# Designed miniproteins, single chains, continued (3), part 4

Each design is a single chain, and the fold is of that chain. pLDDT is the mean over its residues in the fold that is shown.

## One batch from the design tools (miniprotein)

Design m8107
Fold by ESMFold2-Fast:
Structure m8107 (fold): chain A 89 residues (1-89)
Amino acid sequence: SELEELVKAAEERAKEFGDKGTLLLLKDAVEDYELAKTLPGGEELAEELKRAIEEAAKAKSKEELEEARRKILDVQVKISLRLMEQAIE
């Protein structure tokens, strides 16, 4: 899939810069994306996650990759919060 190709590109970038934190976050990225799409209003979160992964894949420096990593984590937190909100009646 297009997303799986983007995740692989971001993983290669993280390996190039030795960013193990980005690699750990990317491990669940496809699952987080699919989860977001199942949540009410989650399509925007899914697209935000995809954009953050694209930024990681295009990062030209350790600093740009660190910024992309922060965005990936931020969106993953938002997806978790949306999931919790939907668990409350």
Scores: mean pLDDT 86

Design m8108
Fold by ESMFold2-Fast:
Structure m8108 (fold): chain A 110 residues (1-110)
Amino acid sequence: KEEITRLLQEAREAFEKGDYELAAEHARKALDLLKGQALPDVTLLGNALVAARGSFEAGDKELAIQLLGLVSLTLLMMGFTEAVRVDVLALKGRFEEAFALARELIASLP
């Protein structure tokens, strides 16, 4: 869905400008459209991870957990079983470790 791609790109742009609240707003709209589904395009994983970081920096830890869960689900659907640890780390409040692991797994994609 083109709208999900646009929203996650806008979230990344807002984060790069330091507007963490706007990044969180765009990310929440993308999650609402996904309705618990994995990302439709694997190229959006980086944007979703940046949106998760932006949400965390804005103080919205609950949204950061949801976005890390989306990254985890998408990677799991691609066969990366280690991605379950991203969700577990986020739920335990170990956000820096969750972000680092997610970045490593995304970088390992062909």
Scores: mean pLDDT 83

Design m8109
Fold by ESMFold2-Fast:
Structure m8109 (fold): chain A 64 residues (1-64)
Amino acid sequence: SAVNSGIKLFKETFAELKAANPNAPLEEIIKESAARVKEHEKKYPEVYAKAKETGKDLFDEASK
């Protein structure tokens, strides 16, 4: 579904970027993944809200 696609997009984009760029800081990978989720958010705001909760946990971990 479109809802699952949004969440999957964030998680898979993050995983792909991290695997492809193991030397990159987590903050940069999170920012890139979040940017792609932001574009999807304009189409599916409810999916973005759920992804934002997940992304916040990852962002908080990387920021600390």
Scores: mean pLDDT 64

Design m8110
Fold by ESMFold2-Fast:
Structure m8110 (fold): chain A 75 residues (1-75)
Amino acid sequence: MADEYYEQGLKAYKEGNYKEAADYFTKSADIYESRGDYAKMAQAYALAGVAYLNAGDEEKALESFQKARDAYAKA
């Protein structure tokens, strides 16, 4: 499930659907967090942040990067 959302996020990102990509990466990250996989959580939130920046959503990008940083601290 988390890996499926991550793959859907990568596909959406490659297609230029950045808002949808960010949503998929966020869903993937939330599932990795629930499983204690902080390394994958950090990667997914970092990609969500990049996708939000490309979508023009700077506030959600900052939130996602902060969550990625916090996840890296636990990894």
Scores: mean pLDDT 86

Design m8111
Fold by ESMFold2-Fast:
Structure m8111 (fold): chain A 57 residues (1-57)
Amino acid sequence: AAPLSEERAEAVARSVALQGGGFTIPVPDEESARRLRRALEALGVDARVVVNPALAG
């Protein structure tokens, strides 16, 4: 599967913000993790992003 796009990362970050933050969000790869962390930081949302390679397969 393709890595998470910047647009998708922003959509996920907004969804996490609406749900109150504080979640651990698994992503399939490091590029997806970088994009999502950037989007979360831009929104000021507290959430942990972890790479789980099992989600890529």
Scores: mean pLDDT 76

Design m8112
Fold by ESMFold2-Fast:
Parts: C-alpha cells; structure tokens; sequence
Structure m8112 (fold): chain A 71 residues (1-71)
C-alpha cells in the first residue's frame, strides 16, 4: 500500500519534470518539481507515516540525479 503510493508519486513527479523541462527548461522544471515533491512527501507522511515520506524524498532525489546524468 505505502510502496504503491511512493511508486505512483515518483512516476507522476518524474513525468511532470520531463514535460516541464521540454516546455520551460531545467531551471523552471526544477523549481516546480521541488515544490510539488515537498507537498507529496508531506501528504505521504500524513497518510503512511514518516518512513514513506523519507523513502519518497530519497527516490525523487535519485530520479532527478539520474535524469541529469543521462541528459
């Protein structure tokens, strides 16, 4: 349950970031992604506990790093 919510959030936010980069560039995409990511982490912490929020935060940081390295 929590693992599915984390995975869904990572996929949605990663897709949003890629679309924003294509339309608005990396700087704007990063700003929106950081704000949206913080909100998603808080929501998961509220629903599934602090471990779910921590896991989402770590996976989002990992995903962005991977996208930047492959660009």
Amino acid sequence: MAEEAVERAVQGLTQLYKELVKKHGVEEAKKVYEASGKMAVRELERRYGPEAGKELKERLEEGIKKVEEEA
Scores: mean pLDDT 77

Design m8113
Fold by ESMFold2-Fast:
Structure m8113 (fold): chain A 75 residues (1-75)
Amino acid sequence: SEKEELRREVLALLDRRLAQQREQLEAAYKAGKLTEEQVQKLYEQMEKEMKQVREYLESLSTAELQEIKAELEAV
């Protein structure tokens, strides 16, 4: 329960950062700095990386999840 809540909180913080990154990529696309193909490839890479991160978080202890949450909140 506590561990599940911490994982949910960490994932929510990561999702917020991903949303900001996607917004930056869309802004770069609109500014002509990236092509549509480049943006789509970057989204695909982000999705693959997030799958690995989700699997990693499932293996962590409560203490390790608390440390990661604190680090994400500090930035």
Scores: mean pLDDT 83

Design m8114
Fold by ESMFold2-Fast:
Structure m8114 (fold): chain A 61 residues (1-61)
Amino acid sequence: MDTTAEKLLLAALTHQKPATITGSPNLLDHLYLKRNNILDAFDLPGAKLERQDDRLIYTPA
């Protein structure tokens, strides 16, 4: 799988900026399923990852 969407999400988490990430449904579903683990790893319990249509939306705390 292409890691581009994962790199974009990592940048958003690191910079604490809202981001909309597009990619394959399988990749976005995988990232969404891991959302709590990702947010916990970055110590961002107030932040959100939401799965909508063909996108993954990051909202900082």
Scores: mean pLDDT 78

Design m8115
Fold by ESMFold2-Fast:
Structure m8115 (fold): chain A 75 residues (1-75)
Amino acid sequence: MNFKEVLKEAIDELLKSGELTEKEAQAVRDYLENPKLSLDELAEKYGLTRGQVLRARFKVYEKATEKILEEQKKK
């Protein structure tokens, strides 16, 4: 129902499947709580590259979108 909660669920599922590392999952979670953080700040904080943070965010948003579309198909 809340998109932020769906994003958090997507992070947990991607971490469980191995599509995200723990550091990538932490970086995306930090961004959801603090959306003013830049990709460079997140990359430095978690020992990732800017590209790794960007790809992790992309994977999370894609998974969250898929979950929403699947929920709509059940109706």
Scores: mean pLDDT 80

Design m8116
Fold by ESMFold2-Fast:
Structure m8116 (fold): chain A 84 residues (1-84)
Amino acid sequence: SERDLEVLRLLEELGGLVQTQPELAKKVVPLLGEAALRISERDYDGALEHLEEMKKLIQASDIPEEVKQQMLELIDRAIRLVEA
């Protein structure tokens, strides 16, 4: 669906930002892959669990605040689309 494609686009954009932060990337990149797989399977509840775990990891991370805020904006948009 168009909504699924928008979620995948947001996850791709988030992945690009996450890869600029190597220590965070080690934890978040596998969850990005799992979330994308769940979206492709139309398992929105499973996708939401992975998105919420990624959000917690980003919030707890010791990264620059500007980059953290950008990542949180992308993941919050993805969560809202999955919950709709």
Scores: mean pLDDT 89

Design m8117
Fold by ESMFold2-Fast:
Structure m8117 (fold): chain A 81 residues (1-81)
Amino acid sequence: EEEKIIEEAIEYFKKAVETEDVAYDEKALELMGKLNEEGQKRFAEEMAPFVSEKYNVPVEEAYQGLLDAAQAARLKKEAEE
């Protein structure tokens, strides 16, 4: 259920960041839009070190950016409904 959505969101987000492919980016945002508040926090916690290392930003900034992105993805998904 939620666990699988979190795992898939992480997988596609990593692929999107590594390849910069729009298809992976769209899939990652779709999955992030399905996350509840707890899932958004867990996704951000697991991906913050990856984003921090790749973009050379503080882990705290990476975490907040990922939370903001997940929240934005959810709002976009709700607006499309």
Scores: mean pLDDT 79

Design m8118
Fold by ESMFold2-Fast:
Structure m8118 (fold): chain A 58 residues (1-58)
Amino acid sequence: KEEELAKLISKYTGVPLELALEIVKNALAAGGTAKDIAESLLNSGVINEEQAKEIASI
């Protein structure tokens, strides 16, 4: 699950996979969900609505 989230974030934001994985692990450790990560990225303007839905579905 973390690897799948990190791969999509890396793909859509352009950050390296290792960094994306670290971001995902930190967010989930803080009690966040895939949906929370997707909403944060969408609100920051770094991904579009379709990409956010894909990330949130994991």
Scores: mean pLDDT 81

Design m8119
Fold by ESMFold2-Fast:
Structure m8119 (fold): chain A 66 residues (1-66)
Amino acid sequence: MLDEETLARLERDIRASFSNPKTANSIIQYINEHREEVEAGGKEALTQIPGVGPKTAENIAMYLGI
């Protein structure tokens, strides 16, 4: 389950790591809108997000515990 504290922390990290606000917003929005897909697909689902490479997807999945 994606709690608000974990999502807030992730949002800060994404916004700090990506210079493009559209990419950061797309990642955050996708995770919030597609929680079931992210939980089921883990890293693979996260790589479908524009601007998310395999290493970034892996790190996000680890932070979310999926």
Scores: mean pLDDT 72

Design m8120
Fold by ESMFold2-Fast:
Structure m8120 (fold): chain A 84 residues (1-84)
Amino acid sequence: DKYWEALVRRLEERARYLRDTLGTEARVEVSEDSVSLTLTGTVRGEPHSVTWTVPRERSREALYGLLFSETGDPELARELVERL
């Protein structure tokens, strides 16, 4: 599924960027039916973790949301998803 493969790749790229550029502890975990991105850090000296999990069947919608957050342009994000 082109949307699933693109979503996994984009999440792995984002996790790598967060680790390498921002020093944020970021992990991607892929299962047969879902992918998760977990971010771990400290806020005011307290450990904090956030996990975003996407079921495989929601890959297209999640990919649109990721590309929209990256571009700031909902029309460009839609075109990028449709042209995969």
Scores: mean pLDDT 81

Design m8121
Fold by ESMFold2-Fast:
Structure m8121 (fold): chain A 65 residues (1-65)
Amino acid sequence: PIVPVNLSDFSEEQRKKLEEFLEKNKNLWPSAEELDALAKELGASVGAVAVAIGYLRAKRFEEER
């Protein structure tokens, strides 16, 4: 799988909020409603947020391996 979005495209504050969301939702993929709410909070598109969450989850699994 190719990740077209780099986390550097997000601000430090936006990345922190994404990480906090993942900490709160352990081992859960966000619902469409949760993605929509998070995108609205971050001021980003739903697609960008979904890709960023996928990338952060993959990175965490690599760090734990």
Scores: mean pLDDT 68

Design m8122
Fold by ESMFold2-Fast:
Structure m8122 (fold): chain A 94 residues (1-94)
Amino acid sequence: SMEESLRALQVLADAAFSGYRTTSAYLEESKEAAESAAKTHLDNIVGLAREAAERGLLPEAPDVARRAQEAKKQSVEEARETMRELGERLRELI
């Protein structure tokens, strides 16, 4: 369901965010800024996904779960890439 997909997206986003913070010493120096940016980005993605679901833009067919899973994966990867780019910028400063 979309509700399950949004909750799964939030859990994966939190896990990816936490994992990124623990694997990069450079992000620890600016983790609060990275956390704020990632949270805002993820909140916007989740909000848009919920709007699309409420407007019935997702098919009601059995493939809804697969499509939601793909959208969830894409959103998490985009957030992770944004955090990675921030980390690279921090490395360039040090």
Scores: mean pLDDT 54

Design m8123
Fold by ESMFold2-Fast:
Structure m8123 (fold): chain A 80 residues (1-80)
Amino acid sequence: SKQEIIKAISELVKKYLESLGVDPSEIVKEIEKALLEDKDFSDASAMVLRGVLLEQGVEVTAKTRQELQDQFVNFVKENT
């Protein structure tokens, strides 16, 4: 479901940011809102999502924020 995908993304983002010593609260809330409302990510959120994919060994082929959202959602669906 959409809720399960958002939860999985939130958990990956939290783990990634915590590994960097960063409080994940604000970025996770922003990413969840963007996914729920089908809005573009901020530059900060997009950078974090790219970082998560790269840490997972995923080649980031996305050139736009929408393509990044699609690639990340696809990754989570395939790995959940």
Scores: mean pLDDT 79

Design m8124
Fold by ESMFold2-Fast:
Structure m8124 (fold): chain A 119 residues (1-119)
Amino acid sequence: GDTNPIPALLLGEVQREDNADAYIGLAAIYYRQGKFDEAIKWAEKALELDPTNPGPYIVLGNVYLKKGDYETALKYYEKALEIGGEDNPAAYRNLAIVYEKMGDTEKAEEYRKKAEEIE
């Protein structure tokens, strides 16, 4: 696993003022470290500051995907697409992974191709 420490600059932004982007960054870092409870906490805090930002929903979807809760992961990725628009390759890539894990290979291929078309 990636054991890199949280960047001091990003922690300084969170400590200095409420900043949704900094909270999303923290949530993503904790997710990469496998610290899922912390990732959820900071993603939810980002949504408290800006509920219209799709970024925290991607992090939440990623956490639940790693936890094997595919139904919850799908709902968060769908929420990210509803808020951020249909040009979100990260949401499409992760939807493809969830559908593959659920045994829906046709939907998995469709969402993978959608992600590739945006990149």
Scores: mean pLDDT 79

Design m8125
Fold by ESMFold2-Fast:
Structure m8125 (fold): chain A 98 residues (1-98)
Amino acid sequence: DIRGELLKKFVELLERLDKAAKEEGLPVDLVRAALLVLFGEEGLSLFLPVSRETLLKLYPESTIERALKLVRRVLEEFLKENPEARRLLEELRAQEAA
């Protein structure tokens, strides 16, 4: 199950994001929500739909943009270190799009 394998890698990614959030002084919950926003923008429906509009009700725009930038950097780093996770993510995108 592609979703099951992605879930295992998602847990590893979340732990890395939690560490990065603490190092940058960003709320962990915001950084986790920003990952869901980026997945939604890429057309992935892995979890609950979270939008930038929802985050703007809870956090300043500048803080949200910092979180999104951090998530993009950490995600790209993680995918370079975990090629299997990139392939599983691409397969899931293809299944949801087709």
Scores: mean pLDDT 76

Design m8126
Fold by ESMFold2-Fast:
Order: sequence, then C-alpha cells, then structure tokens
Structure m8126 (fold): chain A 62 residues (1-62)
Amino acid sequence: SEEELVEEIERLWKELEEKLKKTLSDEQFNAKSEEIEREVAGLVARGEYEEAIRYLKEKLKE
C-alpha cells in the first residue's frame, strides 16, 4: 500500500540521517540532507515510491 511505502521511506530517511550526522559536519549535513530531501520529494510527487526507497537504500550503501 502507499501508506506502507511512505513508512518505509520515513524509516530509511531516519536511518540515513543518523549515518550522515555521524560522518559529516553540520554544514555538510545540512547541504546533503537538503539535496536528498529534494530528490525524494520529487520522486514521491511523481508517485515513484519504490524508486524513492531504492534511492535511499543506495545512499545508505555509500
């Protein structure tokens, strides 16, 4: 369902935020989080929830 996909996106974003906060400065984190939020928001606006999940999973592998 859409609700389950949105919950997975929120979970992955939280996990990625925690990883980025540990590895980046505050300035780098703010810039990177804005970039990722923009990309995810664009995918969600197009109904591409599974692509948003894939994008976040790939970022977590970096």
Scores: mean pLDDT 85

Design m8127
Fold by ESMFold2-Fast:
Structure m8127 (fold): chain A 64 residues (1-64)
Amino acid sequence: SGIEEFKASGEEFAKMAFEVDEEIGKRILEAIKNAVKYKDDPEKVLEYTGKLVELARKFVELKA
């Protein structure tokens, strides 16, 4: 499933994001927590990982 690796990588990314923008960092952390919480629900995992991808895109744009 890779959900444990996803959680670890996502939490590290959230910590980095907090140093640049606290709100984006919080939203990344919540998306990771929700994806892990609903790990046995494929539709919810896709929803929260989709939100994480959009937050990652916003973070990259802020850093550009």
Scores: mean pLDDT 80

Design m8128
Fold by ESMFold2-Fast:
Structure m8128 (fold): chain A 128 residues (1-128)
Amino acid sequence: SSILQQKLLKKAQEQQEQQQRQQELQSLQNAATLLSELIGVLQQAKDLLESGSSKLPEVLKLIEEAQGLVSSLGLENSSVYEEVQRLMKNVVSRLSDRDKTLESLGDFISKTQELLDQLQQQAKQLQA
């Protein structure tokens, strides 16, 4: 009886630990997907802005799309959200200056790639 109870408790604990790992892995994967999409949108905005100032309305639409992706990150990973929101505010504050906007977009892309690489490494550790 006590041996059976111990085995049932151990199985319940193992199942709870598996569920917690799976939830953490899913959150990391969701955040990584959002960061990958964000990099793509930011790269499109940078490329359009480099092609000419007449593309500014299209760039602003891409920045609005990027802001939506940043907001979605707040549901998945709060620390990644805080860093990415800071980078987004830096871009938005410089929109009146094309060269500064290009510089801040480049910095945003680079730092978002670093965050993506970190999340992918964390996901690999959870799968081991």
Scores: mean pLDDT 86

Design m8129
Fold by ESMFold2-Fast:
Structure m8129 (fold): chain A 90 residues (1-90)
Amino acid sequence: SHMERQRRLAEATLKSATDLATNGIANSKRLGQRDREKGLAAAERLYRNLLAMRKAIASSGASDPEVQAEGQRKLTALADEAAALAAELK
């Protein structure tokens, strides 16, 4: 059904976003070990991008509230990790 297709697309999009964010945090941490200022800038940019992504997903009208809630939790946790990394690199 259209609803099942939308749910699968939302789940796939969330997985892709969380995988990219996880790699982004790891890459920002490695960059920070070589160049603290560049690592900090990368972590802060990732944090802003994750907050924007969370807002975009919330406004997408995805009809499954459970997938929405899970997405918000996962993106918030990743944003918190990016913020913690940025704080560590200051």
Scores: mean pLDDT 81

Design m8130
Fold by ESMFold2-Fast:
Structure m8130 (fold): chain A 63 residues (1-63)
Amino acid sequence: SEEEIELQMIKNTAKKFIEYLKKNPDDKELQKEILERFNRDLEVATPEQKKILEKAIEEIKKI
């Protein structure tokens, strides 16, 4: 379904950004931009998408 495709895309995007930031922890500008983007996405996210985004935000904040 379209919802499953969207969910998988969010998971893949979050994973790629987390992997990049872990390799480039000094890239604080990109870290800030991604956090701002994910926080905006949370405002319109489905419950399933919210869980992924919240977990990604927490993981990125730890970097």
Scores: mean pLDDT 85

Design m8131
Fold by ESMFold2-Fast:
Structure m8131 (fold): chain A 97 residues (1-97)
Amino acid sequence: KEEELKKKVKELLLKAIEYLTAELVDLKNEGADEEDIKLLEEAIKYVALAAQNIDDIEKALKYIEKAIELLEKLPETENVKKALEYLEEAKKLLEEI
């Protein structure tokens, strides 16, 4: 059960990265503010760190929470909304371990 939950969490985190990467491409194409681009790049890095540190549940949770904080500062686009949904589900599943 624990290994299956960690695998599912990692899959959700990778899906979040997919949506955030699409958002990053959109922001760069739109000529968005450098501050918004930097916030999104930092959020992607924290999601990747959470996936990398999946065996350290406390550390992974902190990285997910940091990514959520950064994303909440950005406009709620469909990509950001989808990424937040995946991150919240990942957080919920990790808390079950």
Scores: mean pLDDT 87

Design m8132
Fold by ESMFold2-Fast:
Structure m8132 (fold): chain A 73 residues (1-73)
Amino acid sequence: MTLLEVLGKAQREAYEKYKGLSPDLARAIAVGVGNLEGARLLALASGDQELGDKTIEGVRELEEERINEVKKK
């Protein structure tokens, strides 16, 4: 099983789990998971794990803020 298969499954499960409670929240969480996976793939492609880890942390902070804004509604 590849990292891509595991993370893709997690993104789908996150959306399916939360869409019944709030479609907007489910979408926000699914987008966040996808953006974090994208940052991880970029890090792997670059071969620079330190730069990749910093990029992932930056994306996490931005997505966390975005999800919190959706939760306020």
Scores: mean pLDDT 72

Design m8133
Fold by ESMFold2-Fast:
Order: structure tokens, then sequence, then C-alpha cells
Structure m8133 (fold): chain A 83 residues (1-83)
């Protein structure tokens, strides 16, 4: 499970440093899309916002917030990320 290994590594990085939240969120979305094929329109909008901000070289703090919101929408809470 190459996708599960990538997810685990990114989640471990995110637990140590919030700057990895968006990368972890993107990996989670990719895994969910492959398995469930069902993402909410709200989650899709957050992904689009994160990608747009990244492409524009947006503030790291805003990218972290969007990543956190995506992870929350995918069932990961701040408490679970902190564990």
Amino acid sequence: SEKMKELKELLEKAKKDPKYYLEAAEAMVKAYAEEYEELSEETKKLIAEGMALRALGGPEEELEKIGEKILEQLGLTEEELAS
C-alpha cells in the first residue's frame, strides 16, 4: 500500500510541523478519491483554494489553515493530528 505509506509519512510530518498540513490533506484527498470516489463540494472547494494559494505563493499560515480544514472534513480532528 504505497498510498498508505505516503499518507503515514505525511501525517507524521504534519504532527511535528503544521506547514505539512496541506501536503497531508492533499495525500488524504488522493487516497479518498481512489477508494470512495465521493468528496463533498465543500472539500473540493477547500482543495481548489489551497492549490490556488500555493500557485500564487500565498502565505504559509493560510495554506496551513486550509490544510487543517480539509483534514477535518476527511475525519481527522486537531486532537487526532496532535496525537
Scores: mean pLDDT 66

Design m8134
Fold by ESMFold2-Fast:
Structure m8134 (fold): chain A 107 residues (1-107)
Amino acid sequence: AATVSGSKTVKEGETITLNATSDAPGASGIAWALQTPDGRTRGLGVNGQRAPGAPDRFSISSSAGKGTLTITNAKPEDTGLYYAAGVNADGSGVTDPSAGAEVKVEK
């Protein structure tokens, strides 16, 4: 199963760091997604590559079933549930989604 750990409540302008680990055999990396308070889910990036729709203040690193999502200059719109999943060894999909990590950004 994938596990996400990191910051839960931060002030605007602070740095958020979330770490993910997948126990899936042969995982090539980590995929990240955000579910915003409106219930919509957005991809943030996969295998160390930030999604085109994610802001420049988001950065992603990944290595063999471990990943880190870093958000600099946190904004209230970054509030939501953050999910991670292991990426299949061949990159064809994801194998083990995490429980959501709740992040709140306060003014």
Scores: mean pLDDT 78

Design m8135
Fold by ESMFold2-Fast:
Structure m8135 (fold): chain A 60 residues (1-60)
Amino acid sequence: MKLSPEEKKKLEELSESMRGATTPEQVEAVKAAVKELAKELGMSEKEVLDKITEIDDEKE
């Protein structure tokens, strides 16, 4: 719950990329970006994905 505006923006960008991913190549690129962001934030890939899912649900 203590995400900085910068962290939230990066997660929102990944969420949008995931929603727009229609090809296997785009899906793999998003997964790579999730792994990279997880390293930067000191989070697991699963935790980053959970945050992205939470943001995606909020946009509905």
Scores: mean pLDDT 73

Design m8136
Fold by ESMFold2-Fast:
Structure m8136 (fold): chain A 95 residues (1-95)
Amino acid sequence: ARELAEEALRKAEEALETAKKEGAGPVFLRGIEKVIEAAKALLSGEASVLELEVMLGVALIEYGVSKVTGTIPKEAGELFEEAIRLLEEALRARR
């Protein structure tokens, strides 16, 4: 479980750097930052499963808004989706 959360954090940080380099919009950047916050909260053990699920939901809403309001760089989008997948797997391991 910890290894999944650490990999998710790495993927989310890579997504943020790629998105910044490629000039992604502020809504997508906020979505990535929420994934980073969720991964850190999971790793610290301070957040409940419900709080983590809410954080991931907010990140997915911001990702969805970014899809309709601008361009998402392909590599950054793929890294974002991998980070979400890894966090969901880590949350399932805690249930």
Scores: mean pLDDT 81

Design m8137
Fold by ESMFold2-Fast:
Structure m8137 (fold): chain A 87 residues (1-87)
Amino acid sequence: SEEDIEALLDEVIAIALSSDDLAEALARVTALVREWAERQGWSEEQRAAILTTLRVATQEILEHRDTVDLEALKKNLLAHITAIREA
C-alpha cells in the first residue's frame, strides 16, 4: 500500500541521515529492502528496481544532507516506487 511504501521511505531516510559512511548506509538499505520484499511479496524484478532507486536516493541524501529537500524527494520516490509496484 501507499502507507507501507511511505514507512519504507521513512526508514531509508532515517538510515541516510544517521550515517556518515555511504557503504554502511547502502548495506543497511539493501538489507531493509530485502526484508520488505519478502514481507510484501515483491517480485525479484520489483525488488531490484526499488533497491536501485533507494540506493541512489540514499547517496543523494548523504552527499547533500544540508541542502536536500527531503519532502520533495520522498514524494518523488513514493510515485516512482508505486509505478514499479504497478508494473
Scores: mean pLDDT 85

Design m8138
Fold by ESMFold2-Fast:
Structure m8138 (fold): chain A 85 residues (1-85)
Amino acid sequence: SENDRTLLLLGDLLRRLSDIDLWGRSNNKLDLARDEMIEAIEETAKQVPPEVQKKLLEVAEDIRNGASFSEVMKKLLEIGEEVEK
């Protein structure tokens, strides 16, 4: 279903962001990691329904405004829970 596809894409996004965060911390490149996370979220946003897209783009903006990795992950999990309803 469309919801199943969206949940799969969100799961893949969570894995990508975790890998980017680990890479950024391990290489002392947190600013580049932030930019890669924003790009990954924006790419995923293009592939999901408009209501989920709006929420993902808000998360990308939160990262630009200094949101922590933990806050980003929490918001993405909340978006996933809303899709399951």
Scores: mean pLDDT 88

Design m8139
Fold by ESMFold2-Fast:
Structure m8139 (fold): chain A 103 residues (1-103)
Amino acid sequence: NKDEIILKLEELIRENKLEEAKKLIKENPSTIKSYLNTIKDFVQNAGLNPEQEEFVLKLLEVSKDVFPEESKEVLESILKNEYLSQKSKEQAQKLLNEINNTE
């Protein structure tokens, strides 16, 4: 069931159905928290293609209100990754500032 939840979340994010993605995240907190940890490890170890960068940033935008700490860790990993685009780093900094101002 966890794999089905992750696949559905990935589908919703790629289709830009962000409100449905937020609902799925709220309904499946343990699965999404584990998934964010996996995404953090992935972001730390490699350059991403543009589609992967866009996906991760959208994922963090929909996850940040439910998982601010886990989202911060992924965003900090993006900012420290020399292989990621300047545009993605600017968006990551914006999301990090939004989390810090929301508590």
Scores: mean pLDDT 84

Design m8140
Fold by ESMFold2-Fast:
Structure m8140 (fold): chain A 100 residues (1-100)
Amino acid sequence: MLTEEELRALFKANLPPELQTDEVVDLLVDIARFIMETLGLKEPPRSLDELFEALIELAKTSKDPADINILKTVADTLLKHPNPLLQELGEKIKKEIEKN
């Protein structure tokens, strides 16, 4: 597994400049770790699209109350962010959890 610093550098290199804040990078690193641990992945998501697809898939398929609580926290954090792309992701995650 990549270290936290390596994951942070990877996301920062692949984010648009307006999302290259420490707060956004920290959030994406935490999300990537959660996805890797929950799915048993040895390799992290390599792009924002892969990360977002994995989050939405977990929101659709997760039955573990602990995982659902983490996904709710992630969705709430994203919805509070001023960036409309992150707000839209948070809304999608929340809707999938509420359906499940």
Scores: mean pLDDT 75

Design m8141
Fold by ESMFold2-Fast:
Structure m8141 (fold): chain A 97 residues (1-97)
Amino acid sequence: SERGARTVQLVAEAQAEWEKQAQEEYAKLKAQLDELAQQALASPSPEEAQQLIQEMRDLAREAEERGREDGRYAPAAAEVKKHAEELIARVQAHLAS
């Protein structure tokens, strides 16, 4: 029973560490996407804004690839993709105004 209890503790500790890593990764990527979107919205150059939109798309793609390679990051990758799509839509709406 001691080996069973130790296995349960190791699984719980691993799960907590995975959740922490996923939260930290999501927070970093979200902050970077927010900064890129703010730069795009503040830019007087449509060409610069389009380059920043491409950088946001590249970040979302890299997050999705990481989530595919490591399932622990899959939920964070999905949230990054959704957040990037929402921010890109806002920048595109601003450019159309």
Scores: mean pLDDT 81

